# Designed miniproteins, single chains, continued (3): the designs that were tried, part 18

Each design is a single chain, and the fold is of that chain. pLDDT is the mean over its residues in the fold that is shown.

## One batch from the design tools (miniprotein)

Design m8635
Fold by ESMFold2-Fast:
Structure m8635 (fold): chain A 62 residues (1-62)
Amino acid sequence: SDEELIEKVKKIAEEAVKEAKNKEEAEELIYKRAGPLLQKLSEEQADEASAEALKILDEKFG
């Protein structure tokens, strides 16, 4: 379901910010790992998942 894909994107973002040394590295990891999942979502759900991932990124790195 779209909800399961959004949760996977959030998990990818959480793991990426733990692995990455800086914001740029975390963004690259999120893009590479979550990109294919975002392509499977509707535009509205992809926007929601992206917003959640960016929130996780900003909370860790500012």
Scores: mean pLDDT 82

Design m8636
Fold by ESMFold2-Fast:
Structure m8636 (fold): chain A 81 residues (1-81)
Amino acid sequence: MKVRIRLVGYYGNLERGSLEATLDLDTSLGPYIQELLKKAPVTRVRVVVLDENGNEIGSATARPTDTVGQAVEKALKNAKS
């Protein structure tokens, strides 16, 4: 199963970069987070889970050790409805 996600990097409260990808649940987020880090130092990365139409269904803090599936589980748990 593929999921559309958006990763957003922050330095404090300032957005330093973002990327969007459609990835399998078993894909590691590490390489994608590193891609954000190449643009500027970031202190926090947020994952936004999107449906196939680009509607947001949830969001959570992403870790380099997370898979897409783990990030999706966190985001859906944080979502209401």
Scores: mean pLDDT 77

Design m8637
Fold by ESMFold2-Fast:
Structure m8637 (fold): chain A 87 residues (1-87)
Amino acid sequence: PEELLEKARELLKKAQEYLIEATRAFRNGDYEKAIELAKKAIQYAEEALRLLDQVPESPEVQRLKDRAETLINAAKQLIEVAEKKLK
């Protein structure tokens, strides 16, 4: 339903915002905060994927799933690099 798509879009927007904050924290040398914020980005993007799996397949749904996967991958890379900085 349309409500699930709108919810998924809002979750992806939050994931993007957390990833931007995580990147900013990383650039400022706050690696622990970068990891925390990147993990929140992953959580919001994974929730979006869960909702999208309940919606009938369409090109729009696939594009939102691709966006969520891209955000998750970017956040995971940021966590890996930040964890190396904390060692």
Scores: mean pLDDT 89

Design m8638
Fold by ESMFold2-Fast:
Structure m8638 (fold): chain A 64 residues (1-64)
Amino acid sequence: SPLEEEIRRLTAEALEALADDKTLQELVRQMEEEALKNATPEVVEAFRKALDALLARHEARKAG
């Protein structure tokens, strides 16, 4: 489905951005599994927002 493809695409981009943090990569994989169980537009939006927050936290940690 297009929603499932979007979840997979967002996951791939996040995993690439988090290549230096295995723990966050594992968390992203768990989030992908949960999102794929019920891929609705609302779930995709929540998933994107959660990934944005994780990426922001990762960048802040690298800067600190």
Scores: mean pLDDT 84

Design m8639
Fold by ESMFold2-Fast:
Structure m8639 (fold): chain A 55 residues (1-55)
Amino acid sequence: SLEELKKKIEEIKKALEERQKFVDDYNSRIDALEAAGKEEEAAKVARDYFDELLS
């Protein structure tokens, strides 16, 4: 029903907000590695992050 769909949409919105925090934490780690001149490590972290988002 439409009401059930609206409830599921709200649950998805909350999950997206939690995912945004995860994204922000990961970006901070990548930025820190780049600032330290560890570009290869930053690239590896970015790849692992991308793979995790697809899982």
Scores: mean pLDDT 80

Design m8640
Fold by ESMFold2-Fast:
Structure m8640 (fold): chain A 98 residues (1-98)
Amino acid sequence: SVQEKIDEIVKISNELIDAIEEALKRGMSPEELYRLLTEQLRKIAEKYPEFKDAIERVLKAVREALEKGMSPEELARLAIDEINRETSELIQKLKAEA
């Protein structure tokens, strides 16, 4: 089930990144992007409590970027980078604990 869990994490990460990229293409504001991320990540945290710490770190980084006045493109890039970093750390942890 470790491989199944890794596949699930990758799927969740890819779906979240796709949602961010689609929101950018639709011309969403930084506040609307943050709202989208907060909604999607909270749903993930409710279903997967083990991801709460990773999700909290992503949301904190994105909130701080929003407060600094980053553009929608900069905010999206930062969010995608943080999601990829946390996803990689979760996968490595699962492989090490298998």
Scores: mean pLDDT 86

Design m8641
Fold by ESMFold2-Fast:
Structure m8641 (fold): chain A 110 residues (1-110)
Amino acid sequence: LQVENWIKLYGKDIAEVIMYGLALTAARNGDFERALAIADDMEKNGFKTTAYYVKGEIAERQGDYKKAIEYYEKALALDPSNKRALINLGKAYEKLGDYEKAKEYYAKAA
C-alpha cells in the first residue's frame, strides 16, 4: 500500500482518512479481503484505534455483530471518548437483542 509514501506526501491525518475511505469502499463492494488488508496496514503504521474501528465496521457488514463488538471494544479501550465506536457498539448490541447493553453505550455517547 506504500503508506509511508502517503504519509510523506499528505501527512498522517490525510493518509489516515484516505486509508479509512479505501477500506470502507472495499467492504461496501464485498471485497472484505482488501478491506482487512488495508486495516492491517493502518494498524502497522500507527493508526491502531482507527484500524480496530474499521475492522468492526467490516465485521458488521459481514453480519458478524459479535466480532464487530470485539473490535469496537478494542478501539474504545484505546480511545474511550470515541463517540462513533460507542454508537456502533449500541447498534451492534441491539442487533444481538441485548437492549440493556445498547442503552448503556448510547448513554455513554450522549
Scores: mean pLDDT 82

Design m8642
Fold by ESMFold2-Fast:
Structure m8642 (fold): chain A 89 residues (1-89)
Amino acid sequence: MVDPEEFEREVRVALARMRVAVASLSEDPEEQARAVAETLLRVKDDPEAVRAVAEGAVARMPPELVRRVYEEVAPHLTPESRAALEAAL
């Protein structure tokens, strides 16, 4: 039987990595910002995934684009996800 707890951990790690990778696929900084914003909205209720995406974005994007993404996305996140996003900034 597949262990639900182990599977959930693997999925969360894989999703966080894929989300960072998706943000990095855009060659245009504006498209990278959009990809990150869309990814954060997709996982808006998952604080760990939000943090992983935010950390990847901070490492790869200009601070002004990271700030723009934050301001656009923050109102749509859960309080826990917003705190995780802010902690990664």
Scores: mean pLDDT 71

Design m8643
Fold by ESMFold2-Fast:
Structure m8643 (fold): chain A 72 residues (1-72)
Amino acid sequence: SHAEAERLLVEGFELLGQGKPEEALEKILEAKRLDPDDRRLLRLGYLMFLANTDPSSPEAKEARRELEEILA
């Protein structure tokens, strides 16, 4: 359901903020499974994958900033 996908997005973002990008990615991918045609969810999955590579990298920092903008 759309509501469940939104809940998983919020959980994923919270996990990313806690420095748990792997767990965050799992939540975002599950949200995508529930609403696969949502372009926002597809983009979020990609950004989470990028952030999971190295949380301290400039690429991860930019990905996090974009995630915050999308979820605002």
Scores: mean pLDDT 68

Design m8644
Fold by ESMFold2-Fast:
Structure m8644 (fold): chain A 81 residues (1-81)
Amino acid sequence: SEREKRMKLMKLTIEAHDQARDIAERGASPEQVEAVLSEIKARVKELFDDENEQEKMIRQLQALIDGVQATVARVKALKAG
């Protein structure tokens, strides 16, 4: 059902935030961020059969994760100085 898909997506979003935060707090590498993003993309594809819905949702979650990548870049810059 649409409600079940929405709940699963909400849980995925929360889990993505939690993983991204944990990794960022530990001074994550770009490779670690990429691994989290790859897992999220795979789980989105499992939730949606329609490719257009998959692409839309992946774009939304990528925008969310861009914040984590910005944090990782900032942490790396601070460690390099």
Scores: mean pLDDT 75

Design m8645
Fold by ESMFold2-Fast:
Structure m8645 (fold): chain A 95 residues (1-95)
Amino acid sequence: SITDLIIEAGALIALAEIMLVTARKSTDVDEMEKLVKRVEEIVKQAEALIDQAEAHRDQLTPWQQQELDTVRRGLEQVKSDIEELKKEVEAAKAA
């Protein structure tokens, strides 16, 4: 169901956020880089689910549309955090 797509995407975004917090606490640049790559794959899966739900937007209730918008904002924030962390990893490897 479309509700299941929204719930699954939200769960993946939450997992990505937890993994990014773990990556930022890591003292090992190689571990940080591996976590970032794994988060990028999770984000790709979440975006596919969000895009599939968006394709049915006209069939959604106002509440489901609001939930979908919330999950998409979470995706955009995680994407931004990934790019910032990738710059930190690149700087650390160049040192």
Scores: mean pLDDT 86

Design m8646
Fold by ESMFold2-Fast:
Structure m8646 (fold): chain A 58 residues (1-58)
Amino acid sequence: LEELAERIDREGVRMHLEDPEAVAALSPAERIRLAGERLGVPEEQIERIVALHEAGKL
């Protein structure tokens, strides 16, 4: 999970550099989901990362 979270975070940064306005309009959870989808991460793992982020554990 931690390694996947790091990969998702890096993809989120890349997305922000490509289109800062579009990414700024997303919630943190939406950004994590979109970045995970771009990387082909399974939805189950994406939702676990979102839950950990919202709980302040990531």
Scores: mean pLDDT 77

Design m8647
Fold by ESMFold2-Fast:
Structure m8647 (fold): chain A 84 residues (1-84)
Amino acid sequence: KAKEKAEEIVRIAEEGIRRGYITKDEAQRILELALEIKSELPEAQPQADMIIDIANKGIERGYLTKAEAQMILQLAKGILRLAK
């Protein structure tokens, strides 16, 4: 369900913030989850699209920065507010 996928993104982002970065493998997982959320919860499309863009840039670079992890966390919390 979209809520459970958004909760997983929150967990990955919070750990990334604590560690100071998100790994390429974690960014790939975030991308997968955001694509599924976009399909399951159309009203979250703007937030999901922003997460997808950030994750793709991070995958190309090989990591996500702490600042990008903070952005993903806020976007994922936004998705949770839309998921009833």
Scores: mean pLDDT 89

Design m8648
Fold by ESMFold2-Fast:
Structure m8648 (fold): chain A 85 residues (1-85)
Amino acid sequence: SAEELAREAIELGRRGAELFAEGKELLANAKTQQEISRGIGLILRGLGLGYQAYLLAEKARREGADPELVDEAVRLAEKAGYRPL
């Protein structure tokens, strides 16, 4: 259902936002090349989940999902570092 797509988008966006925030914090405090690499990896994974969340949110919007759920998913995608161009 459209609502299920919106809820999946929210879950992906939450996970993406958490990874993105963790990666940024790790980079800010990085003292080794290994920590820098891990931080970048977390940021990229977060961004990828944010992109997936955005795509699912837009699909849910087209299929008539509750606008509040769609907007929450888009907000979380943005927190994951993904912004539509």
Scores: mean pLDDT 90

Design m8649
Fold by ESMFold2-Fast:
Structure m8649 (fold): chain A 79 residues (1-79)
Amino acid sequence: AEDLGLAVFRAARATPGVLDFEVDVDGDTVTVTVVTEKEAADKVVKALEDAIAAAGGTVTDKTVTYDGDKATITITARS
C-alpha cells in the first residue's frame, strides 16, 4: 500500500486545481480526500484514478460533493 499511497500523494500534489488533500494508508487500503476548485473536479478524479491504476490499485469507493465553488473528492483504493 505504500507505493499506492505515494502514487496517490504525487497525483494529488501535481494536479492543477487541488487546494488541499490528505492521504491515509491502512494496510493494503489507501483513502485520499481532496478539496478542489469545482471546475477541476473531473480532471482531479481522472488523475487520481489513473495514478491508482498505474500503481496496480483498484478503486473500491468514490464520492464527489460540491459546495459553491469547491468540490470534495474522496476515493478509497486497494492494492
Scores: mean pLDDT 85

Design m8650
Fold by ESMFold2-Fast:
Structure m8650 (fold): chain A 58 residues (1-58)
Amino acid sequence: KQKIEALKEEIIELLEKLKEKYNMPSEEVEAMKEEIKKETDIEKLEYKKEILERVLAQ
């Protein structure tokens, strides 16, 4: 897979973990996944991944 697609998949997995940990509404999580799928800026995707990893580590 292209690096950007692999990064998007990693972020989507983190969003699923966030949903489970914080009992987030499915609609909200799906909206966030859609935004990730549309993002073309790799730096924004990397930043988002770091933030989600830090939130999940707490």
Scores: mean pLDDT 80

Design m8651
Fold by ESMFold2-Fast:
Structure m8651 (fold): chain A 56 residues (1-56)
Amino acid sequence: SAAAQARRRAFQALADETGPLGDEAVKRYEELLKQGKPKEEFERIAAEFNARLAAV
């Protein structure tokens, strides 16, 4: 879906901008995909990593 693709792009942007932190975000996203988690889990993880980025 468009929403799923947007979330993939957001996590890739994190990886491109943040190095190891972005890599960790992408790995967490892939784990959620593999487990079939709902969109709310992806949004929660994105918010968590955005907060960690703001703290750096």
Scores: mean pLDDT 69

Design m8652
Fold by ESMFold2-Fast:
Structure m8652 (fold): chain A 61 residues (1-61)
Amino acid sequence: MAPKVAYLTPADIEAAGDPERLARVLKRAGVTKVRFIGAPAPDDLRKALEEAGIEVEEVPA
């Protein structure tokens, strides 16, 4: 099966408010990779995603 990828913008990150909760929700949804569009991942969110086993990729806008 193809890996499930999520795309996040700075606005999505601000709306989430809780990096640990966001990482748990994405992990439960079967997301294996997160792509950050136009900005680097915040350190707290990157760490939470990596600890959940989710790959983090940064994509220039």
Scores: mean pLDDT 75

Design m8653
Fold by ESMFold2-Fast:
Parts: C-alpha cells; structure tokens; sequence
Structure m8653 (fold): chain A 68 residues (1-68)
C-alpha cells in the first residue's frame, strides 16, 4: 500500500532530520510526498528540511502544499 510505504519513508526522514542530516531527510520526505501527496505532515517536513538547507524558495513552495 502506498500510504504504508510513504509512512515508512516519513519515519526515516524524521530520524535523519532529528540527527541534522537535512539532505538525507529531504530525500526521504520527497519520496514520501511522491507516494502520498495528501500527507500534509510530509510536505511540512520537506519544507523544514529545505529551509535548513538554505533553499527558502523551495521551502516556501513545500510549506504551501502542507497548508493546502
């Protein structure tokens, strides 16, 4: 099921995010939103990871998806 796979990727991304590995976290979150684009939490984390990477324009776009 796509939602289950997306949740596994979200969990791995959160683990990477908490350890400060924002590039790795962003990769997992991007895969999670590709599998489950309705997951607002995954979009919010993707935005946060990109913001920490200094990619503010991309972060803003992802935050907009989280707040849709």
Amino acid sequence: EKQKEAEELLKKGIDAFKSGNYEEAARYFKKAVELDPENRKAWAYLGAAYWHLGKEDEADAYFAKANS
Scores: mean pLDDT 86

Design m8654
Fold by ESMFold2-Fast:
Structure m8654 (fold): chain A 89 residues (1-89)
Amino acid sequence: ERRKQKEAEIASLTVEEKVRRAYDLFLELRKLYGLNAPKEKFDEVAEELDIVIDYLKKEPDPGLQQFADALRKEVEALRKAYEEREKKK
């Protein structure tokens, strides 16, 4: 339900706006990880970033697809680091 609303919002963005949104969300996700933010807030930003990445991967531009793939690997690494840190609390 919340995901569908975010998908509709992101789908309305231009390619350039999607790239900027992905970069801004990635920086925010890194900041939330560094600040030890609540899991709900971290997951919310990570989910929105995943949606933007999925749209960028659908673009016929190989450069955008490579950017999206690289960004997804970084997001997965941050999610794993957050999960491991939570297990130690």
Scores: mean pLDDT 81

Design m8655
Fold by ESMFold2-Fast:
Structure m8655 (fold): chain A 112 residues (1-112)
Amino acid sequence: SKEQKLEEMRKNIERAEKLIDQAFEALRAGAPRETVLRLVDEAIKASQEALDKAIEAGANPETISRAGDLLRTGVVLKALLEGAPQEEIDGMIATLSPEARARVEEARALLA
């Protein structure tokens, strides 16, 4: 049913959120850069899959926006870990939700 398909999409988004959370927790725990980068790459892949599936399922704009914000959060975190210029990072952060911005600013402070 459409309801079952939407539930599967929600579970995919929850998986992407969990992977993003794991990446931030690893960073806060002082894990090696390679370990955090691997988790971030997994989170980006999961977030992209969640976004693609949300679009394919005909999810509402709010769900698509949530999946997109997760993907952008992962991409910004990767740019921070790879040492992208401050101006580039600031431009990327401007595209995030307020909650995602707060998390990325915490990550930036931890890497400073």
Scores: mean pLDDT 84

Design m8656
Fold by ESMFold2-Fast:
Structure m8656 (fold): chain A 80 residues (1-80)
Amino acid sequence: LAAYDAALAANPNNADAYNNRGIAYLNQGQLNLAIADFDKALELDPNNADAYLNRAVAYNLLGQTDLALADADKALALAA
């Protein structure tokens, strides 16, 4: 996390760094922080299929099935 925090301080518009920090939060069970980072990654790069898939996993773990399915469908459309 500290390395991602440093990368984002140096380049706050780095969508990949937000996605990677979101994955780190997801792996730690910090689902709300993960979703916030995936939201920021998608704000910076709305065609990032990996960020949609990772946010879908986070939503599913929170029991927000409708939001998870919407993100999964979007990721599939972008990956085609």
Scores: mean pLDDT 81

Design m8658
Fold by ESMFold2-Fast:
Structure m8658 (fold): chain A 62 residues (1-62)
Amino acid sequence: SAAELLEALQELAELRAVAEALAKLPNPDRIEVERVSERTVRATATRGDEVVTAEREVPEVP
């Protein structure tokens, strides 16, 4: 269904955001993932006093 496809695309965007955050800050103490909107996901990686964010856009379901 379109809803299942949207959820899968959101999950893929989350994985991509996490991968980007990890590339910027390897071996973080904490990673938080937030769906800012239906079309935007944000991953925040924290290691000590260092904080890095990565955002990914979710493509629209046709």
Scores: mean pLDDT 82

Design m8659
Fold by ESMFold2-Fast:
Structure m8659 (fold): chain A 60 residues (1-60)
Amino acid sequence: SADDKKKLDTIIKDLRSIADDTLAVTGDKELVQKILDIVKEIEKTGDVKSGLKKYQELLN
């Protein structure tokens, strides 16, 4: 649906913002790069579910 596409676009945008904020707050460049790699994979595949699962594992 159009709503699902909008949610996907929002998630990608939010993860990019989180990467920027993570760098500013923590200075952890390795963590930031891992977040950006997840964003890149979501953009390439459209698989937000797998991307978000990987992001959760990264933070937990």
Scores: mean pLDDT 81

Design m8660
Fold by ESMFold2-Fast:
Structure m8660 (fold): chain A 75 residues (1-75)
Amino acid sequence: MSREEALLRAVKHANEAIKAADAGDTEKVRQHMAEFVEALKAAGATDEQILNAARSLADVTGNPAVLEAGEEAVA
């Protein structure tokens, strides 16, 4: 997968995680955050960069499950 394709995949799953968080669907939040983290790793992002991105998404959604799912997927 190219870095560009990986970043596009990360954006897609970030948007789906935001929608799932707004809907209160914790299982879909976990699924899409795991895919988001894997896509960012494929793009060459560091764990610190990924966690900062997860914090930003949690802040935007107001849902701590977004950050919790991101932390689980990085570990």
Scores: mean pLDDT 85

Design m8661
Fold by ESMFold2-Fast:
Structure m8661 (fold): chain A 92 residues (1-92)
Amino acid sequence: MEKKKELIKKAAEEFEKAAEYLRDGNVPQAREELLKGIKYLDEAKDAVSRKTLTAVIAASIAVTGYDAGFLSPEEAARIVEEAAKLLKKEAE
C-alpha cells in the first residue's frame, strides 16, 4: 500500500506541473510532466478507482485538444488539475 501511495502522490505532483505549463502555453513541457505522471501511475494503477483513471485519460486527451486548438489553455489545465486532485485523494 505505502509504496503505491507514494507513486500516486508523485503522479499528482507531475499532473499539477503539467497544468501550470499548459497555462503558460508550454505544451512540450506539459506533455513531458504528464508522461512522467503516467509512468508513476502505471506501477500503481490497480490502487486507484476507475473514476480517477477516467480523469487521467481525459487529462491526456485535453493536452492534445489544446495543442490542436479545440480547447483553451485554461480549459485544458482545469481538466488536468481535476485528475491531479483525484490522484491526491487516492494517495491519502
Scores: mean pLDDT 84

Design m8662
Fold by ESMFold2-Fast:
Structure m8662 (fold): chain A 119 residues (1-119)
Amino acid sequence: DEAKKVVEEIKRLIKEGRLAEAMVLAVEAVKKGILTNEQARDIALLVAEALGILSPELRARLEALQARLEREGVRMTPLQLLLAALRRLGLDEALGIEVVGTEEVDGIKEILIREPAPP
């Protein structure tokens, strides 16, 4: 199952602290139609946990966003879900990933990211 292998690889990258690479793979998986909004939510929760920013409020907001996207027939990447939830809580700066742009393809919104320069 290609979808299962991609989700497992994304989770591995998150556990290794390779968040930018994990988010790039998640964008490709959404574009290929192999990542659901539920899986995108679960990946966003793992990223928030890895960053030490996961709260009950952030979890509830991510769940509410997923439910809205299912009603609207729209797909979003884990990074888009996380940023949307964090913006509503005033915590978007906590992500630590540079957002360089956004695009929308076939109802799927993509966030273009740049990995922070090493210190």
Scores: mean pLDDT 70

Design m8663
Fold by ESMFold2-Fast:
Structure m8663 (fold): chain A 64 residues (1-64)
Amino acid sequence: MEKLKKIFSDVLGVSPVNEDDNFFRLGGDYGKAQRIVKLIEKELGKKISLQDLINNPTIKGILS
């Protein structure tokens, strides 16, 4: 959980980030979404698609 909040905060340039905050409402775009997807794979070993993040654009949604 904490690593995901940090990844979102670092990529989006906002703090704090809550588990139910919408990625796109925090100023995310497709380039930042791809960066988050790659960081999640690298830091957490969890492989998600860009489409998964678009469909579930919250930390809660990604962890489900």
Scores: mean pLDDT 78

Design m8664
Fold by ESMFold2-Fast:
Structure m8664 (fold): chain A 56 residues (1-56)
Amino acid sequence: SVSQEELDKARAAAENSTDPVAKAVAYYELAKVLELLGGDPEEARRAREQALELMR
């Protein structure tokens, strides 16, 4: 299950990760958590795009 704490953790990981692989994983996880919680679809879409760009 996902929670507000998991969302906060995912956002922090995506924002603060400096390694491209870790950052890509963090953005992917953020997008998934946002989708599961019914969060902002624009933020979820943006996170997914960032993950894909970092993965090449």
Scores: mean pLDDT 78

Design m8665
Fold by ESMFold2-Fast:
Structure m8665 (fold): chain A 55 residues (1-55)
Amino acid sequence: SAAEQIAALREEKAAVQARTDRILAAETDPARAAQLQASRDRHLAALDAEIAALE
C-alpha cells in the first residue's frame, strides 16, 4: 500500500540522517563535511519527493 511505502521511505530517511550524523561527528575537514552535508541533502530531497508523489 502507499502507506507502507511511505513508512519504508521515512525509515530510509531516518537511516540516512543517522548514518550521515555519525560520519559528520568524526569529520574534522570542513570541505569534506560540506560535501557530506550536500550529498545528504540531495538524498533526503529525493526521498521527500518520492514520499510526496505517493500522497
Scores: mean pLDDT 88

Design m8666
Fold by ESMFold2-Fast:
Order: C-alpha cells, then sequence, then structure tokens
Structure m8666 (fold): chain A 61 residues (1-61)
C-alpha cells in the first residue's frame, strides 16, 4: 500500500475530527487538503481523499 495514501487518510480523518461539527463541508475539505499537503501528500491525491471523506461525513445522517 502507498504510504502517501495512508498519510492523506490519517490527516483528513484528523481534520474531520477537529472541525467536523464547527465548520462547513467546504472549509473542512480545504483544511483537510492543507493538512495532507503539509504532511507531504500530493495535492491532487489530497483533494481526492478529502472529497470522498467529506462526502461520507455529509451522508452520515
Amino acid sequence: MLKEQETASQQVAKTLQEYGDIESPEEIKKKAIEAAVKAGVDKELAERIATVAVNGLEEKR
């Protein structure tokens, strides 16, 4: 498994935990992408993982 994908998933999950109830989905996605990129993840990969995670949060009832 690619370490970059794991790092991106971890950073996105952390951002959702920290901001999920206080920020809009658009702001959470932005913060998640920023956190993943700062951790060394490619921006395009970070955007894909953040988009999927934020969409999952919106569908969580």
Scores: mean pLDDT 74

Design m8667
Fold by ESMFold2-Fast:
Structure m8667 (fold): chain A 65 residues (1-65)
Amino acid sequence: SKAVSLEVAGRLFASVGDLERATELLIEALELDPENEATRRALRELAERAEEAGDLETARRAREA
C-alpha cells in the first residue's frame, strides 16, 4: 500500500540522517493510516532527534502530526 511504502521510505531517510525528508514521508503515511502506532512512534523519535540536531521546525512538524 502507499502508506506502507511511505513508512518504509521515511524510515530509510531517517536511517541516513535526512530527518526533514523522513518527517515529510512519515506525516503523509500517518495521514493515510492514522491508526498506525509504528508510524506515530517513528515521528516521536524523529522529533527528538531533530530537536537534538537543532532543527526546531522539523521537530515541531513531527510533534504536531
Scores: mean pLDDT 84

Design m8668
Fold by ESMFold2-Fast:
Structure m8668 (fold): chain A 61 residues (1-61)
Amino acid sequence: PSPEEIAKAIEDAARQAGAEARVTVTKTPDGYEVDIELTGSPEAVKRAALAAANAALKLED
């Protein structure tokens, strides 16, 4: 997948969980560098972090 596709999938999952999300993905020769910033209540951030992790794990092409 492209960096844009990875970033969008993670951001969409986090936002659906109720947090604001900023995701930056950079493609390198050795793979991807992913930076995630989440903003919200403690409960929303926890749910968003779990949703983001699950989205990333399912991002296999």
Scores: mean pLDDT 77

Design m8669
Fold by ESMFold2-Fast:
Structure m8669 (fold): chain A 70 residues (1-70)
Amino acid sequence: MSATELVFEAEKEKLGLPKSLSIEEVSEIMRLAREMLEQGKSEEEIIEKLKEKGLSEEQARRIIEELKKL
């Protein structure tokens, strides 16, 4: 495993994301959420967008909290 793959596996476990979700899907979700936060979108708008990607509300909130720490 590369360092990138190890980081994505750790992020999936930390965020409680489904194991069926690919590294590319996790990467896209994280990038989308970050872009929306940078654009000043509300947490509610980000949650709804992530739910469209197949995430639960709790998973979406966890992603937002992790991105806010960065």
Scores: mean pLDDT 71

Design m8670
Fold by ESMFold2-Fast:
Structure m8670 (fold): chain A 92 residues (1-92)
Amino acid sequence: TAKELVERAAELAGEAARLIARAEGLSEEEVEAAAEHARAAVLSLKDASPEELAEAARRTEELAEEARAAGAPEEAVELLREAARLLAEAAA
């Protein structure tokens, strides 16, 4: 279901945020806070319209490209791209 795709995207976004924060040298508490914030932000889209999900997918792909340009870990960029793909699928 669309909600299950959003939940999967939320977990991937959280993992990506954790990897990025860790790579930036943040504390363990800050790393987990960043992961929880990213996960919660995506999870808030569970009841979003198809148009809102499609927009979120585009923005998540933009964030993946920004992260790549900033030198984020390749694994984190791949997780963000997969999250964007799941959000796009949820919009369809």
Scores: mean pLDDT 88

Design m8671
Fold by ESMFold2-Fast:
Structure m8671 (fold): chain A 71 residues (1-71)
Amino acid sequence: SSMEKQMIEDAKKTYELAKPLLDEEERKKLSELVKKLIEALEAGDIEEAQRYAAKIQELLKPYAEEIEKAL
């Protein structure tokens, strides 16, 4: 749906904004989670996609205020 596509674009934008705030290990972890999220959505596995989205939100929680400021 158009809303799901918008959520993916928002996730990609959040990733680009978060990338310079993260250390090297966190960037690698986030990159892996974003890749798996996109793979799940391409497969139509919404439940799996939601699990990876939740993990991304958890990883980015310490940086939420800085990401919000950049939006």
Scores: mean pLDDT 78

